# Designed miniproteins, single chains: the designs that were tried, part 31

Each design is a single chain, and the fold is of that chain. pLDDT is the mean over its residues in the fold that is shown.

## One batch from the design tools (miniprotein)

Design m1052
Fold by ESMFold2-Fast:
Structure m1052 (fold): chain A 95 residues (1-95)
Amino acid sequence: SSVQQGQQLHTQGSKYFIQGDYETAIQYFSQSSTLTSSDPVQQGRSLILRGNAYQQMGDNDTAIRDYQRARDLFQPDPSYQDQVQYVDRRIQQLQ
């Protein structure tokens, strides 16, 4: 499925992020977020990591936009309150 393919791309993006290759990580997380659009939780997770990669590259404005979008995806489900609090804290630190 496209969601399963997106999850694999998310895993690859995470590997590049850990290696410090933020530009390549962003490409994988971008593809993952597109393929996981029917799974808001997985899309939100990819957007958080893409935001983290943009922050590592000094693009704080783009990071904030990714965190805000991830927040909107998690906010409707109370089970993801920790993720909402995480992105709210990240946004506050970058403003």
Scores: mean pLDDT 91

Design m1053
Fold by ESMFold2-Fast:
Structure m1053 (fold): chain A 99 residues (1-99)
Amino acid sequence: SSEDKLLSRAYILSEALEITVELMKEGVPLEEAIEKAVEEVKPKADELYETKALPPLPAEEIRRRLLEAFRRFAELLLELGLDREEVEAAGRRLEELLA
C-alpha cells in the first residue's frame, strides 16, 4: 500500500539521518557524510522497496524515530552555523538520493 511504502521510506531516511549525524560528530564534512550514509543504507533500501517488505518496527516507532532523527540532524547543522534553508536543502538531498 502507499502507507507501507511511506513507512519504508521513513524508516530508511531515519537511519540515513542518524548515520549522517554520527559521521559529522566524528569530523566528516556534511556532503561527504550524506554520501557515506546513503552508500551504507542504499542496499537495505533497495531490498526493502523491491521485496515490498514491511520495516522491522511498528509504524508509530518509525514516525517517532524519523522526527527525532530530523531534530538531531537540524540541531547539529544549526550548531555548526548552517541556516534553516541550508538544513532543509540537506534533508531534501538525503530524500532525493534515497528515492
Scores: mean pLDDT 83

Design m1054
Fold by ESMFold2-Fast:
Structure m1054 (fold): chain A 58 residues (1-58)
Amino acid sequence: SAALARALVEAAARAAADGDKETRQRAIVHGVIQAVEAGAPEEAAARAGEDVSRELGV
């Protein structure tokens, strides 16, 4: 679901919050991959990654 995708991307971003921009961006990408592997639609996972990246200025 979109909610699952968002939650996984946000969790990955939070785990990397103390990192530099590159580290945070990699964490967001990892969160998107985890969301797809967990059964979220690819479009929902990609959108969650885009939205979180935009919100965090990454």
Scores: mean pLDDT 82

Design m1055
Fold by ESMFold2-Fast:
Structure m1055 (fold): chain A 89 residues (1-89)
Amino acid sequence: MKELLEAIETLEKAVKEEDTDLKRVALGEASALLLKKSKDKEIQKLGEEYLKEIRELKEKLAAGDESARGELLEVSDKAYKAYKEYLKK
């Protein structure tokens, strides 16, 4: 719950600052957290895998590895797309 609220707060900040990269990462992280709360074990596992990848790439980027940025944005976008597909059901 707290992690999801933090992701939403980051998204609000990204929208206000017009930071497209921050917005994409915040949407991906929030999406992965929501997927992880699914009662469907396959969807829950998918959310856990996306969250792990996002967190590992965020840590690399924070350590100064700029090569992680592209992968972080791609994984974040994939998590958001997976969440949107889940909502259609």
Scores: mean pLDDT 79

Design m1056
Fold by ESMFold2-Fast:
Structure m1056 (fold): chain A 64 residues (1-64)
Amino acid sequence: SLPEWIKEKAKELGATISDEAAELLARRAGEDKEAITLALEMLRGREITPELVERLFGSGPRPP
């Protein structure tokens, strides 16, 4: 499935992603593997959480 592909791609790129974050990223990106890969590359070396996916693809980053 796409979420499993995302998890494998994240590990390949040196990023850590939760199952929930991978599912959310798959829903937001709509099978656009290139957009997903670019997002994972931007977030490599970080822990990718559902909240982080929401901030980047949902509400966007909003400083306090």
Scores: mean pLDDT 74

Design m1057
Fold by ESMFold2-Fast:
Structure m1057 (fold): chain A 93 residues (1-93)
Amino acid sequence: MLEEVKELVEEYFRAALERDEEKVEELLKRIEEVLRKAGVSEDQIREILQALGAAAARIRVALERNDPDLEKLVEEEKEEVLRLIEEALEKAK
């Protein structure tokens, strides 16, 4: 479960960097479905999806500005989202 979610999160951030809005929406839905099947609460799923959406928005702004710290921003956002997911999965046990 955790490995599958990590792969989906990696693909999500890649899609955000490529500005593939259709794939971003598809991956959000897949992450939501995987978390529900893992027994994560609706409140925690909502928090994770909001964090993913906020991260994609920040990446979009950084891309528009040609931000030299884009790679660091992506790494920090991904680490935070993965932390939320790992905590949610531990609570779902």
Scores: mean pLDDT 84

Design m1058
Fold by ESMFold2-Fast:
Structure m1058 (fold): chain A 75 residues (1-75)
Amino acid sequence: MITKEEALKLVDEAIKALKEGKPVSELSGRQRRILLAIERYLSDDPLTVEEIARILNVSPETAEEILKYYKEKLK
Protein backbone atom coordinates (compact mmCIF):
# COMPACT_ATOMS: atom_id res chain seq x y z
CA MET A 1 0.00 0.00 0.00
CA ILE A 2 1.29 3.45 -0.88
CA THR A 3 0.95 6.41 1.50
CA LYS A 4 -0.94 9.61 0.59
CA GLU A 5 2.33 11.60 0.46
CA GLU A 6 3.93 8.94 -1.78
CA ALA A 7 0.86 8.85 -4.07
CA LEU A 8 0.80 12.65 -4.50
CA LYS A 9 4.53 12.60 -5.33
CA LEU A 10 3.89 9.91 -7.99
CA VAL A 11 1.13 12.08 -9.51
CA ASP A 12 3.49 15.09 -9.69
CA GLU A 13 6.26 12.99 -11.28
CA ALA A 14 3.89 11.40 -13.81
CA ILE A 15 2.33 14.75 -14.84
CA LYS A 16 5.80 16.33 -15.17
CA ALA A 17 7.03 13.44 -17.34
CA LEU A 18 3.97 13.69 -19.62
CA LYS A 19 4.35 17.49 -19.94
CA GLU A 20 8.01 16.94 -20.89
CA GLY A 21 6.84 14.66 -23.73
CA LYS A 22 7.82 11.31 -22.23
CA PRO A 23 5.69 8.41 -23.54
CA VAL A 24 3.57 6.43 -21.04
CA SER A 25 5.81 3.38 -21.69
CA GLU A 26 8.75 5.24 -20.05
CA LEU A 27 6.82 5.81 -16.80
CA SER A 28 7.35 3.49 -13.81
CA GLY A 29 4.76 0.79 -13.13
CA ARG A 30 3.43 2.75 -10.14
CA GLN A 31 3.20 6.04 -12.12
CA ARG A 32 1.40 4.22 -14.97
CA ARG A 33 -1.09 2.59 -12.55
CA ILE A 34 -2.00 5.90 -10.91
CA LEU A 35 -2.42 7.66 -14.29
CA LEU A 36 -4.62 4.85 -15.67
CA ALA A 37 -6.82 4.96 -12.55
CA ILE A 38 -7.21 8.77 -12.84
CA GLU A 39 -7.86 8.54 -16.61
CA ARG A 40 -10.63 5.98 -15.95
CA TYR A 41 -12.15 8.29 -13.29
CA LEU A 42 -12.18 11.21 -15.77
CA SER A 43 -13.57 9.12 -18.69
CA ASP A 44 -17.14 9.12 -20.06
CA ASP A 45 -17.66 5.83 -18.15
CA PRO A 46 -15.95 6.74 -14.84
CA LEU A 47 -15.01 4.40 -12.03
CA THR A 48 -16.20 5.18 -8.50
CA VAL A 49 -13.75 6.50 -5.87
CA GLU A 50 -14.00 3.10 -4.12
CA GLU A 51 -12.95 1.28 -7.32
CA ILE A 52 -10.04 3.71 -7.82
CA ALA A 53 -8.98 3.12 -4.19
CA ARG A 54 -9.00 -0.65 -4.82
CA ILE A 55 -6.88 -0.30 -8.01
CA LEU A 56 -4.30 1.90 -6.24
CA ASN A 57 -4.46 -0.16 -2.99
CA VAL A 58 -5.17 2.94 -0.85
CA SER A 59 -8.06 4.11 1.34
CA PRO A 60 -11.06 5.83 -0.34
CA GLU A 61 -10.08 9.05 1.50
CA THR A 62 -6.57 8.89 -0.01
CA ALA A 63 -8.03 8.17 -3.48
CA GLU A 64 -10.27 11.26 -3.23
CA GLU A 65 -7.26 13.42 -2.30
CA ILE A 66 -5.21 12.00 -5.22
CA LEU A 67 -8.04 12.75 -7.69
CA LYS A 68 -8.52 16.29 -6.33
CA TYR A 69 -4.76 16.93 -6.50
CA TYR A 70 -4.60 15.71 -10.12
CA LYS A 71 -7.52 17.97 -11.15
CA GLU A 72 -5.79 21.00 -9.58
CA LYS A 73 -2.53 20.18 -11.41
CA LEU A 74 -4.35 19.98 -14.77
CA LYS A 75 -5.36 23.65 -14.48
Scores: mean pLDDT 71

Design m1059
Fold by ESMFold2-Fast:
Structure m1059 (fold): chain A 69 residues (1-69)
Amino acid sequence: MSPETRERTRAAVRAAILERGYRNVDLAAIARETGVSVGTVRRIAREVVEEIDREVGEPLAAEVAARQA
């Protein structure tokens, strides 16, 4: 995909995670809006979770694991 599309997708995922939390992010809606596959959005979401974890100093991976209920 184009670098611009990737960056837009990354920004949209990041904003959604910060505003709604990872579990409440509609990855399919982001995929439709940015013109990428859901699988690509899911991959980018993992990258964004790692970035936010480092910035906030609180592991979002723990939140994701807890939501396996």
Scores: mean pLDDT 71

Design m1060
Fold by ESMFold2-Fast:
Structure m1060 (fold): chain A 84 residues (1-84)
Amino acid sequence: MDMEEAKAKIPELVAGLKSEDPEVRAAAARELGELARRGGKEIAEAIQKAGAVPILKELTTDEDPAVARAALEALGAVEDALRA
């Protein structure tokens, strides 16, 4: 994984979590979760510093079930990577 390229995507993905389009919110959450799983602690810390964790927690109760599931999975991946 290119760590600089991965980190550069984080602000855009955090903006995607706030989209009015549930497909965009779900895609952003899934991508953040995948980045945390592949990049480990360094990427998870960058995601946390970008303010994604509070937004992901809010999205776990989203009206769209796909968004809620993607946010829950992404939150778990970020928290697990931070503990490693």
Scores: mean pLDDT 85

Design m1061
Fold by ESMFold2-Fast:
Structure m1061 (fold): chain A 80 residues (1-80)
Amino acid sequence: MSNDEKLAEAERRLARVAHQLQILDMSDEAYRQQVLAELDEVIAIANEILADPNASPEQKKRARALIEEAEELRAQLESL
């Protein structure tokens, strides 16, 4: 999988999480754990891109944006 494909996958996962936060009952521990696991996967993919010496500056910028957004959503969940 290319770095662009990895970023696209992480972006799709993050969009799904943002949607789920609007429609799912986050008082349910199982749903919170599922969403937190998806955010951890997004952060893991983004960190792989940041650690890749062949990643372009644009790809690294996208990866940093993904980490920042995922961390913001994670903080919102942990405050519940």
Scores: mean pLDDT 83

Design m1062
Fold by ESMFold2-Fast:
Structure m1062 (fold): chain A 64 residues (1-64)
Amino acid sequence: VEEIKSLVTAKEKIERLEAAIEYARTELSGPLAEWVIREAEEALEQVKAEMEKNGPDSYPVLKV
């Protein structure tokens, strides 16, 4: 489905943001880790909102 191709970019962004959060939690410390996690979580929330606009059929169930 052509629609899936458009959503692949959003999924990739989500995976990268989740990886950044995990990296910050495990590899970084102090204020740097806190800032990376905060910024990545905000960006992740925005990407999830875009996925909701595109429809849930192309993605697994994601929690708010």
Scores: mean pLDDT 67

Design m1063
Fold by ESMFold2-Fast:
Structure m1063 (fold): chain A 76 residues (1-76)
Amino acid sequence: SMGRELAREGQKLAAEGSRRSDEGDYKGGYELGRKGLEKGLKAIEAGEPIGGSGAAIAGIGAAFHAGLVAGDLSLI
């Protein structure tokens, strides 16, 4: 379903965001985390609350990770 595809995309974006942050690209990591959260929320709206919630949480985590790399959590 579209919701499952959105949840999968969100998880992939969150994982890519965390990798970018580990490489020192906190801006890229933060933006990918935000996109992961957005995809997760859209997946919930499309009827995939479990997968969508997982992707949304992963996206938030990736954004937080970016803040830690940046040394400035106020950017989250």
Scores: mean pLDDT 84

Design m1064
Fold by ESMFold2-Fast:
Structure m1064 (fold): chain A 79 residues (1-79)
Amino acid sequence: DKREQAEKLAKELKEEFERMLAAGEDVETILKKVREYLAEIAKLDQEIAQKVVKELTEPLKRLGVEAAPEEERRLAALA
């Protein structure tokens, strides 16, 4: 099922995000990886992609990045 594949990718993205933060990757590298995963998740299930964006909003803001409006705008364009 596409929804199950999207949920698996969402879990992988969250694990990868935590791994990159622990490794001290720069914000630009983290954002690029998040966007790549979100694009693939959105192709499978837009609702799961939107949920992931909301879940990552607070962690990204703590990094000093206003990424949520940009990613929400990209997801809206896919609809």
Scores: mean pLDDT 72

Design m1065
Fold by ESMFold2-Fast:
Structure m1065 (fold): chain A 87 residues (1-87)
Amino acid sequence: MKEAEIRELLEKALELSRDDARGTLDLMAEIAKLRGVLDDEEVELAKRGFENPDDPEGQEMLKKALQTVLEVLAELFGVSVEELRAS
């Protein structure tokens, strides 16, 4: 059940990534939460970090959310994170 939900959020994030950076970030944070990498408080910290680059705690949580999404994409496409970043 969680895998299907993660896949749906990931597809939506990829569609938004061209024109809606905030919407893409919100979906990335939800994917990290579904993977158990971030809890509800850490999701809010990641969103705060996106809006405030001088927030070290928020920046740390934002980096975790981004890394989790890249790892999920790499798993789904059967590629490395480095290959995915080049695309």
Scores: mean pLDDT 71

Design m1066
Fold by ESMFold2-Fast:
Structure m1066 (fold): chain A 98 residues (1-98)
Amino acid sequence: MITPEEIEAAVLLIQMAVDLEIMKRGSKEEVDEALRRLVDTAEKLAGLSGPHAAEYLRAALEMVKEAIEIGKEKGVSPETLERLQAARDRLEARLAAA
């Protein structure tokens, strides 16, 4: 069954994938901006529920983990990294509770 929440999750995951690609190839400024968007998107995903929630939460978690490593390498702001790590922890907690 396709729910409105599943459609929203798919759109958010695509947005995260695009931002992750920008982070790999972009300038420091583009990386910092993409990371902030990715954090906001991950936080929205962590708030979603429904059947198959574990599938999109796992995908989001893997992208957040990769974003943290790229962010460290690119020297993004400590505030952005802290928010990204908080988003990771929230996704992990949601998966553990599922």
Scores: mean pLDDT 80

Design m1067
Fold by ESMFold2-Fast:
Structure m1067 (fold): chain A 62 residues (1-62)
Amino acid sequence: MVTDEEILEALKIFDKDGDGTLSVEEMKELQKKLGLKKIDGEFDTETMLALKKALEKGEDLS
């Protein structure tokens, strides 16, 4: 079961500046790694659900 804390930790891996904010480019890289067909750089419901599924599978997102 994936927690909101695990989602935040995964997002921090893509936050290269460590400022707590993901850029559009970092979000697109995450969406590409998740295998999404829509790469728009927005953290929408589809991106969130795909991230949860990847974390539940123990996928390496780094």
Scores: mean pLDDT 69

Design m1068
Fold by ESMFold2-Fast:
Structure m1068 (fold): chain A 81 residues (1-81)
Amino acid sequence: EREAAIYSVAAALHLVAASLARQGYGTPQEVADAERGAIGSAEKAGRLGGPEEVEWMLKQARELGLDDTAARLEKILAEMR
């Protein structure tokens, strides 16, 4: 439970970092690194806490307009079901 929550928080922080980098606070490489971190952390959270952790991150990625990250999270979620 606590480990899943830690990875969910890490994924959320990476999504915020990706959003800020896309708004001009970072480079294209920093966007790519943050999106990769968000996906990896969300997958770990889902494996530890269940698919609902990935569903939450997918919703956040969609709200932030991170379409590529959202597509990757949708694929991970489908593989968990």
Scores: mean pLDDT 80

Design m1069
Fold by ESMFold2-Fast:
Structure m1069 (fold): chain A 69 residues (1-69)
Amino acid sequence: DEEVRKEVRELAEREAKALILDYKRSPEDAFEAALLYGERLILEKKGELTEEDKEEARRIAKEAVEKAL
C-alpha cells in the first residue's frame, strides 16, 4: 500500500534527521533506528512483514539517512 510506504518514509526521515542533527548519532546508528521503526510500522499496519517489505524499509531508511546528511 502506497499510504503505508508514505508513513514509513515520513517516520524514517523524521527519526534519521533527529538522530543525526539533534542527537549527533552516526549515519550507521540512524540507519539502524530508521530501519527498525519502519519495519515495526509496516508490521503494525499490515499485520505481516514480508521480505519485500523488509527490502522497501531498508531502501527508505537509506534514503532518509542520505537526506539528513
Scores: mean pLDDT 84

Design m1070
Fold by ESMFold2-Fast:
Structure m1070 (fold): chain A 78 residues (1-78)
Amino acid sequence: SAAVQQLVQAMRAAGFDDQWIQMVVAMVQGDDDAAVALAQQYGLFTDDQVPPDASRAQVVARMQQRRDRMMAMLQARR
């Protein structure tokens, strides 16, 4: 959609990597399973204190926190 294309362009302009952009797009579309899979594939939680035995619910909650932070950064860089 046009909204997704605008989000992708804004994230690239703000200096986010394509890996982060793909994950955020999946989250915005409500595809938590795809977002979790992308985050694990690209190691996007390497700097996060996620337990090694973290449940899916804990991983999803951490991703939602990261998404909210990234969206706040995008709004601040308008």
Scores: mean pLDDT 67

Design m1071
Fold by ESMFold2-Fast:
Structure m1071 (fold): chain A 85 residues (1-85)
Amino acid sequence: SSEVEAKLRQLDELAQQAKKALEAKDEESAIEILKQVLEIAKSTDDPLVREAAIHFLKTTLKAAKHYNLPKVAKLAEELIKELEK
């Protein structure tokens, strides 16, 4: 659906923003991006959007550990658990 396609495009845009924030070690911006990812995932029952959001969060978690950003890593782990149940 066009709604699902729009949400997947939003996740792709947020992924690019998250990468820049993590490379800059901007923990506050990365946290705000993760909150937006959760809102997108919760805005639909579509499993494709949920799977994309979980993949985004797992990728961000690995990067946060690499850049030593503990608040981002903790939030990503919490959101992964919320979406996977």
Scores: mean pLDDT 90

Design m1072
Fold by ESMFold2-Fast:
Structure m1072 (fold): chain A 113 residues (1-113)
Amino acid sequence: SEAEAVRRAAAAQAAATDSLNLAGAEPDDPALRDALVRGIADGLIEAGKTLGYDKSSPLSAAVLEVLAERVGEEFTEDTSDEEIREIAARAGVEAVVDPATLEALARVAAARA
């Protein structure tokens, strides 16, 4: 299915990168968006990758909701930066939430392009 293809592609991309910053556009179709979110979470967990978390990004929040679900935790808009890092770490992912480190991750990604 298209959703399955999107999920697999997102997982492969997330696993192939050293770090992932989830700022930007996402699919308008809810089923494709859900497939993308779950794929990213799966790829990050499988590869033990770093996730850049932007509180203003709905995509970053959705990925963290999936990570929280997998460790039996609740993720809400009131979840603190320390709790976000703890949830991600328990799922096998390193979460970066501070602006300075997010900027550094963006520079590393740009230098590799």
Scores: mean pLDDT 67

Design m1073
Fold by ESMFold2-Fast:
Structure m1073 (fold): chain A 82 residues (1-82)
Amino acid sequence: KTHLVIEITGKNLEEIEKVGKEVSEKTGLKTEVREEDGKAVLTIEGDLDLDGINELTAVVHDAVYKYLKEKAELKATVLPGK
């Protein structure tokens, strides 16, 4: 298993919250939305195998494409499971 943390940063809180809700509902992963320096930050975190990473990537891509109308930054941190 891989410990994965994805952060999606955008200016529109409502759009970021919609992305987080869809990811949480479709994947069951922990999602958190916070405001930082006038931006909205969505954090998605979990322990995933390769199939889970592929599913999460597809869900995040679809949700971002569906809900984000403004430019957003995406950051992924991958920690290999021991």
Scores: mean pLDDT 78

Design m1074
Fold by ESMFold2-Fast:
Structure m1074 (fold): chain A 63 residues (1-63)
Amino acid sequence: SAQELADQILAGGEKVAKATPDPEGAKLALEGGRLAAQGVRDGDEERRQAGNARGVAGALKGK
């Protein structure tokens, strides 16, 4: 279901944030995961894509 997928996305974002040594990168990963999960719940593909892009930017910060 959309809710189960959203929950998995949130959990993934939290794992990425914990693995990210840069504090701003960790923050972006958490925000990205939350935004992407909201997009999945609302059926908003633009919001999902924006969240994914933010999460990726966070994961790459400090590399």
Scores: mean pLDDT 80

Design m1075
Fold by ESMFold2-Fast:
Structure m1075 (fold): chain A 67 residues (1-67)
Amino acid sequence: MEEEKAREEADRHLLEAGHYMRQLTPEQRAAFAARLKKALGQASDKTPEEILKAVRELTEEARRAAA
């Protein structure tokens, strides 16, 4: 189902974001952690698809920063 799948994919992207964040400087990692917390802060007001989109974009940005 879409909701279950989106939640699972969001979790995977969170794990990937964590992996890339560990490769960043402490300053960059703190900035990404703050953005992740903000993105998830209003999760209850958003659909799983919207949460997945936000987490996916954050993960991609972290990957790009780590590269």
Scores: mean pLDDT 69

Design m1076
Fold by ESMFold2-Fast:
Structure m1076 (fold): chain A 96 residues (1-96)
Amino acid sequence: MLSKELQYSIIMLRAVGEIEDVRLAQLKGSAEEAEQAFQRFVDSAVDDVRQIAELLGPEAAKKFAEKIVKSAENAELPQDYLDKLKEALAKVLAEI
């Protein structure tokens, strides 16, 4: 059985990859592709927060949310995307 720490690392690696998919779509100039990639990323990030809360508790889930927001900021995602991400994460964190 995988350790909880290894499971967390796998989830984090997936989230970073999804952020890069959004960035690549933006670099291609495809607004529709970028919006679709971003929506997939947000939906996955919400599920990831719930999964991490179950694995490591709510404090670890909050730290994960903070890290993916920072990763999205470092990837220079648009401010409206960052605002939507922060809103979705704040909502799921209030439920756990």
Scores: mean pLDDT 87

Design m1077
Fold by ESMFold2-Fast:
Structure m1077 (fold): chain A 65 residues (1-65)
Amino acid sequence: SLETDIRIGFALMDASVAGLPAEVVETPDGPALRLVARTDDELARALEVKRRAEKLGVRVELVRE
C-alpha cells in the first residue's frame, strides 16, 4: 500500500543517514528493511535504526557480517 511504501521509505532514509548498508526486500508478508552491520559501531547504529523502523510498523531484518 502507499502508506507501507512511505513508511519503509522513511526507514530506508534513516538507515542511509546513519551510514548503514540497507535494502528493501520482498517477503510473503510484504516489504521489509534489511540492515547489514559489519562492525560493533555499525551494529549499535543498526539497532537504533531497527528500533525506530519497528516503531513505524516496518519489519526489519538485521544481518551481522
Scores: mean pLDDT 83

Design m1078
Fold by ESMFold2-Fast:
Structure m1078 (fold): chain A 95 residues (1-95)
Amino acid sequence: MTAPPPREEVIAEMLALFEKYLPSLDEAERALAMASAAALAGEEVRRRVIEKYGRPSVEALERALAVVESEPETPLTARVKEILREELEELREEE
């Protein structure tokens, strides 16, 4: 068995993939990618993506959430939905 990579290395690799692919994605796809990466690698990935690319719009978060809600419920999809709902609630509270 290979040792799991250090957390910081995983976060750096996910951020590098985001820098490569995020400009080719629409806003809802970027929101879904961010939430999925945060679900796998933790909240630090979400924070760094938001700091660099800005927070997704309410419409983009709602579209991303609708996609995940159409999928079968797994621990991963449940965590992705939680992250998307938390971001949406924070945006609504700032208004």
Scores: mean pLDDT 72

Design m1079
Fold by ESMFold2-Fast:
Structure m1079 (fold): chain A 92 residues (1-92)
Amino acid sequence: KSLSDKQLNEDVTEAMLRMQQSVLKIARDTAAKVADEKTLAEIDKLLDEEDELARQLAEATLNGDEEEKKELQEKLKEVTDRSNALLQESRA
């Protein structure tokens, strides 16, 4: 019975999720300052999708599912790129 490796992986994954949540909070706060109501609603939807995908990616990472990790990373990048584009457009 090993007590170390599984717990370390869980702690690292939790820290990564906390960092992602901090980034999402900054994005939401920025959107609220610069975006109109319609764009803000769209950004909020994309940021909610990013949170869901990040949690799924964390689970896939803990399970060692490399194919699922790759798919989730690609989806997360697509959603993040979309939210960043809307934020940049709102700031212009």
Scores: mean pLDDT 77

Design m1080
Fold by ESMFold2-Fast:
Parts: sequence; structure tokens; C-alpha cells
Structure m1080 (fold): chain A 71 residues (1-71)
Amino acid sequence: MEKENQSGILRLAAGIAERLGLPEEAEKLREASKGEAPKEAVEYAGQAVSAWNKGDEEAAREYLRQAAEAL
């Protein structure tokens, strides 16, 4: 994944985390969007965005926690 695409996914995931009441995860994901992030964190962030778009807030929360933990 290009660095630009990686940054975009992490920023989207951070915004979703804020909406879901996960401020610590949101801060970590937003900070990670400014530089290099582990592949696992980006993959979990992408899964969180996908789950959010499907209306699955619980799955989105779980993936956001895993993304932040992988950072």
C-alpha cells in the first residue's frame, strides 16, 4: 500500500474511533497517520472502516482496538 493510502485509512479510522468513544485509540491512529505504521495496524484500521461502513459498530470498535494495539 502506498504511504498516502495508508495515511488516509489511519485518519479515517481515527475519526471513527472518536465517534465511538475511543479517544486513546483515535489519538494513536491519528499520530500513526503522520508517519510509518506497521502493516497489521493498517490492516486492522481498514477492517474497522469496512465494519463502520456496514453499520457494525461493535466490530469497528474491536478492530480499532486491535489497530491501536498493533502500533
Scores: mean pLDDT 80

Design m1081
Fold by ESMFold2-Fast:
Structure m1081 (fold): chain A 78 residues (1-78)
Amino acid sequence: MKELTPEEKAKLEAMQKELDEIVKKIKETLSPEKAKEAIQELMQVAYDAVQKVLEGEDIDEVVEEAKKRIEEIVKKYS
């Protein structure tokens, strides 16, 4: 099992904070049913990103891909 470096943790935490802000906005703008679905998809992106970094993928590439997926999810529910 690979332990996350402080740099990897900081970048993942920054991404998670951005997700928390998006989740807050989604809860305020979408119906409860759509908000639940969008939040589940966003949480899956965060989980996948952590797993990819633990599997040895480059943190910067993982975060960039995750951000693109988050933007697509937000656009889908807008």
Scores: mean pLDDT 81

Design m1082
Fold by ESMFold2-Fast:
Structure m1082 (fold): chain A 87 residues (1-87)
Amino acid sequence: MEKTFKDVVLTDSLGTVLKATITITPDSVTIKGTRTLNGKSVPLDTTIPVPAEMVEEILAALEEALKTGDSTPLERALVRAYLLASE
């Protein structure tokens, strides 16, 4: 199933602010928005392939990030999914 989170605002441990729409499908995560660090904004439109086994972990990480405002759990889960899918 496909799940979309609109108007997501998250900050990582380095102070990078992500403002994006995040769409999670059974095999991918799409992030559309902007990433801002030290006053520099970069457009972001990326699709990360995700092993089906990682989808639940990514959803849990995103829910944690939304509760805390910290993107670190989500970024960690996405990096792990990308590394597993890129093999």
Scores: mean pLDDT 78

Design m1083
Fold by ESMFold2-Fast:
Structure m1083 (fold): chain A 69 residues (1-69)
Amino acid sequence: MSEAERRLIEALVAEGVPEEEARRVALEFGKSNGAKSKLPVELVIALLKDPTNEEALRRAARYLAELLA
């Protein structure tokens, strides 16, 4: 398990997400964010904690725009 996956699991569990669900999310993050992107794990954690978080959504969109430019 990568360090990013471990950090994601720990953060999700700390926010009250069941450990088994946190592990599944971390595995999916690892597959999506491997060599293909550098999405900050902090943005993923924020959106998973609250997917309606408009501020996190705007930050993620801006980051993707900058990354793809």
Scores: mean pLDDT 64

Design m1084
Fold by ESMFold2-Fast:
Structure m1084 (fold): chain A 61 residues (1-61)
Amino acid sequence: MLSLEEREAVYERIVAEALARHPDADVRLERDPETGEPVILTEDPEAAAVIGELLGRVVAE
């Protein structure tokens, strides 16, 4: 089980990696207003695909 702090750190790294691959992409790390959990928002489908792949790897471990 990841704490909220650990989850935020992982998500920050994922955002950085997505921006490194797609520097023109609009990617933001926000908090869910209902749960306070971190969420990654993007309107760029290429960045979204990278984020999905990276999140899948982290969750699988």
Scores: mean pLDDT 74

Design m1085
Fold by ESMFold2-Fast:
Structure m1085 (fold): chain A 89 residues (1-89)
Amino acid sequence: SKLEEELLEKFKPFFEAVQAGDVEAAKAALEALLSYIEELLEKDLSEEEKKELEEFLKGLKVLIDKMLEKNPQLKEPLAEQLARLDKLV
């Protein structure tokens, strides 16, 4: 879907920062992604868009949990952002 493509494009900078080992860039990218999602939740989304966003958030949490297993050094720097993500799921 178009919404899924837009969410994946917003996620890409975070994924790239984690792969580069750039903790500060990863934190900034996750902050931007979470802010974008929070803004989407304030909008009058269609039922289909709400379901797509819910499924994306579930998938995002699973993916980030796996990334943290490989990159445990990110847990403390990203603790605030991870807590925000948990409230959205």
Scores: mean pLDDT 84

Design m1086
Fold by ESMFold2-Fast:
Structure m1086 (fold): chain A 94 residues (1-94)
Amino acid sequence: SARAREEAELRAEFERFKEKAKTALETIEAKFDAYYANVSEEEKEAIKREMAELYRRQAEELRRLAAATDDPLMREVLLYAAELGEELAEWFEK
C-alpha cells in the first residue's frame, strides 16, 4: 500500500539521520574540546554543567512527547533524539 511505502521511506530517512547524528555528536565534542584548550577550569566546569542541564531537559521533553505519540515510528525517532541528548549530557558531565 501507499502507506506501507511511505513508512518504509521514512524508516530509511531515520537510518540516515542516525548516521548524521553520530557525526554531528563527534563534531560537537571535538569543537568543545578545542574551545576548552583556552578556557579556565572554573569556566570549563560552568559551561559543562550548563550544557548538561540543557540537554537533560531537552531529553526529558522529547521522552514526554514520545509518550504522547500514537505513531510507533515517530515514537522511535523521538526516543532516539532523547538518547542523543542524554549521551551529550553524560559527555559534558565527565
Scores: mean pLDDT 84

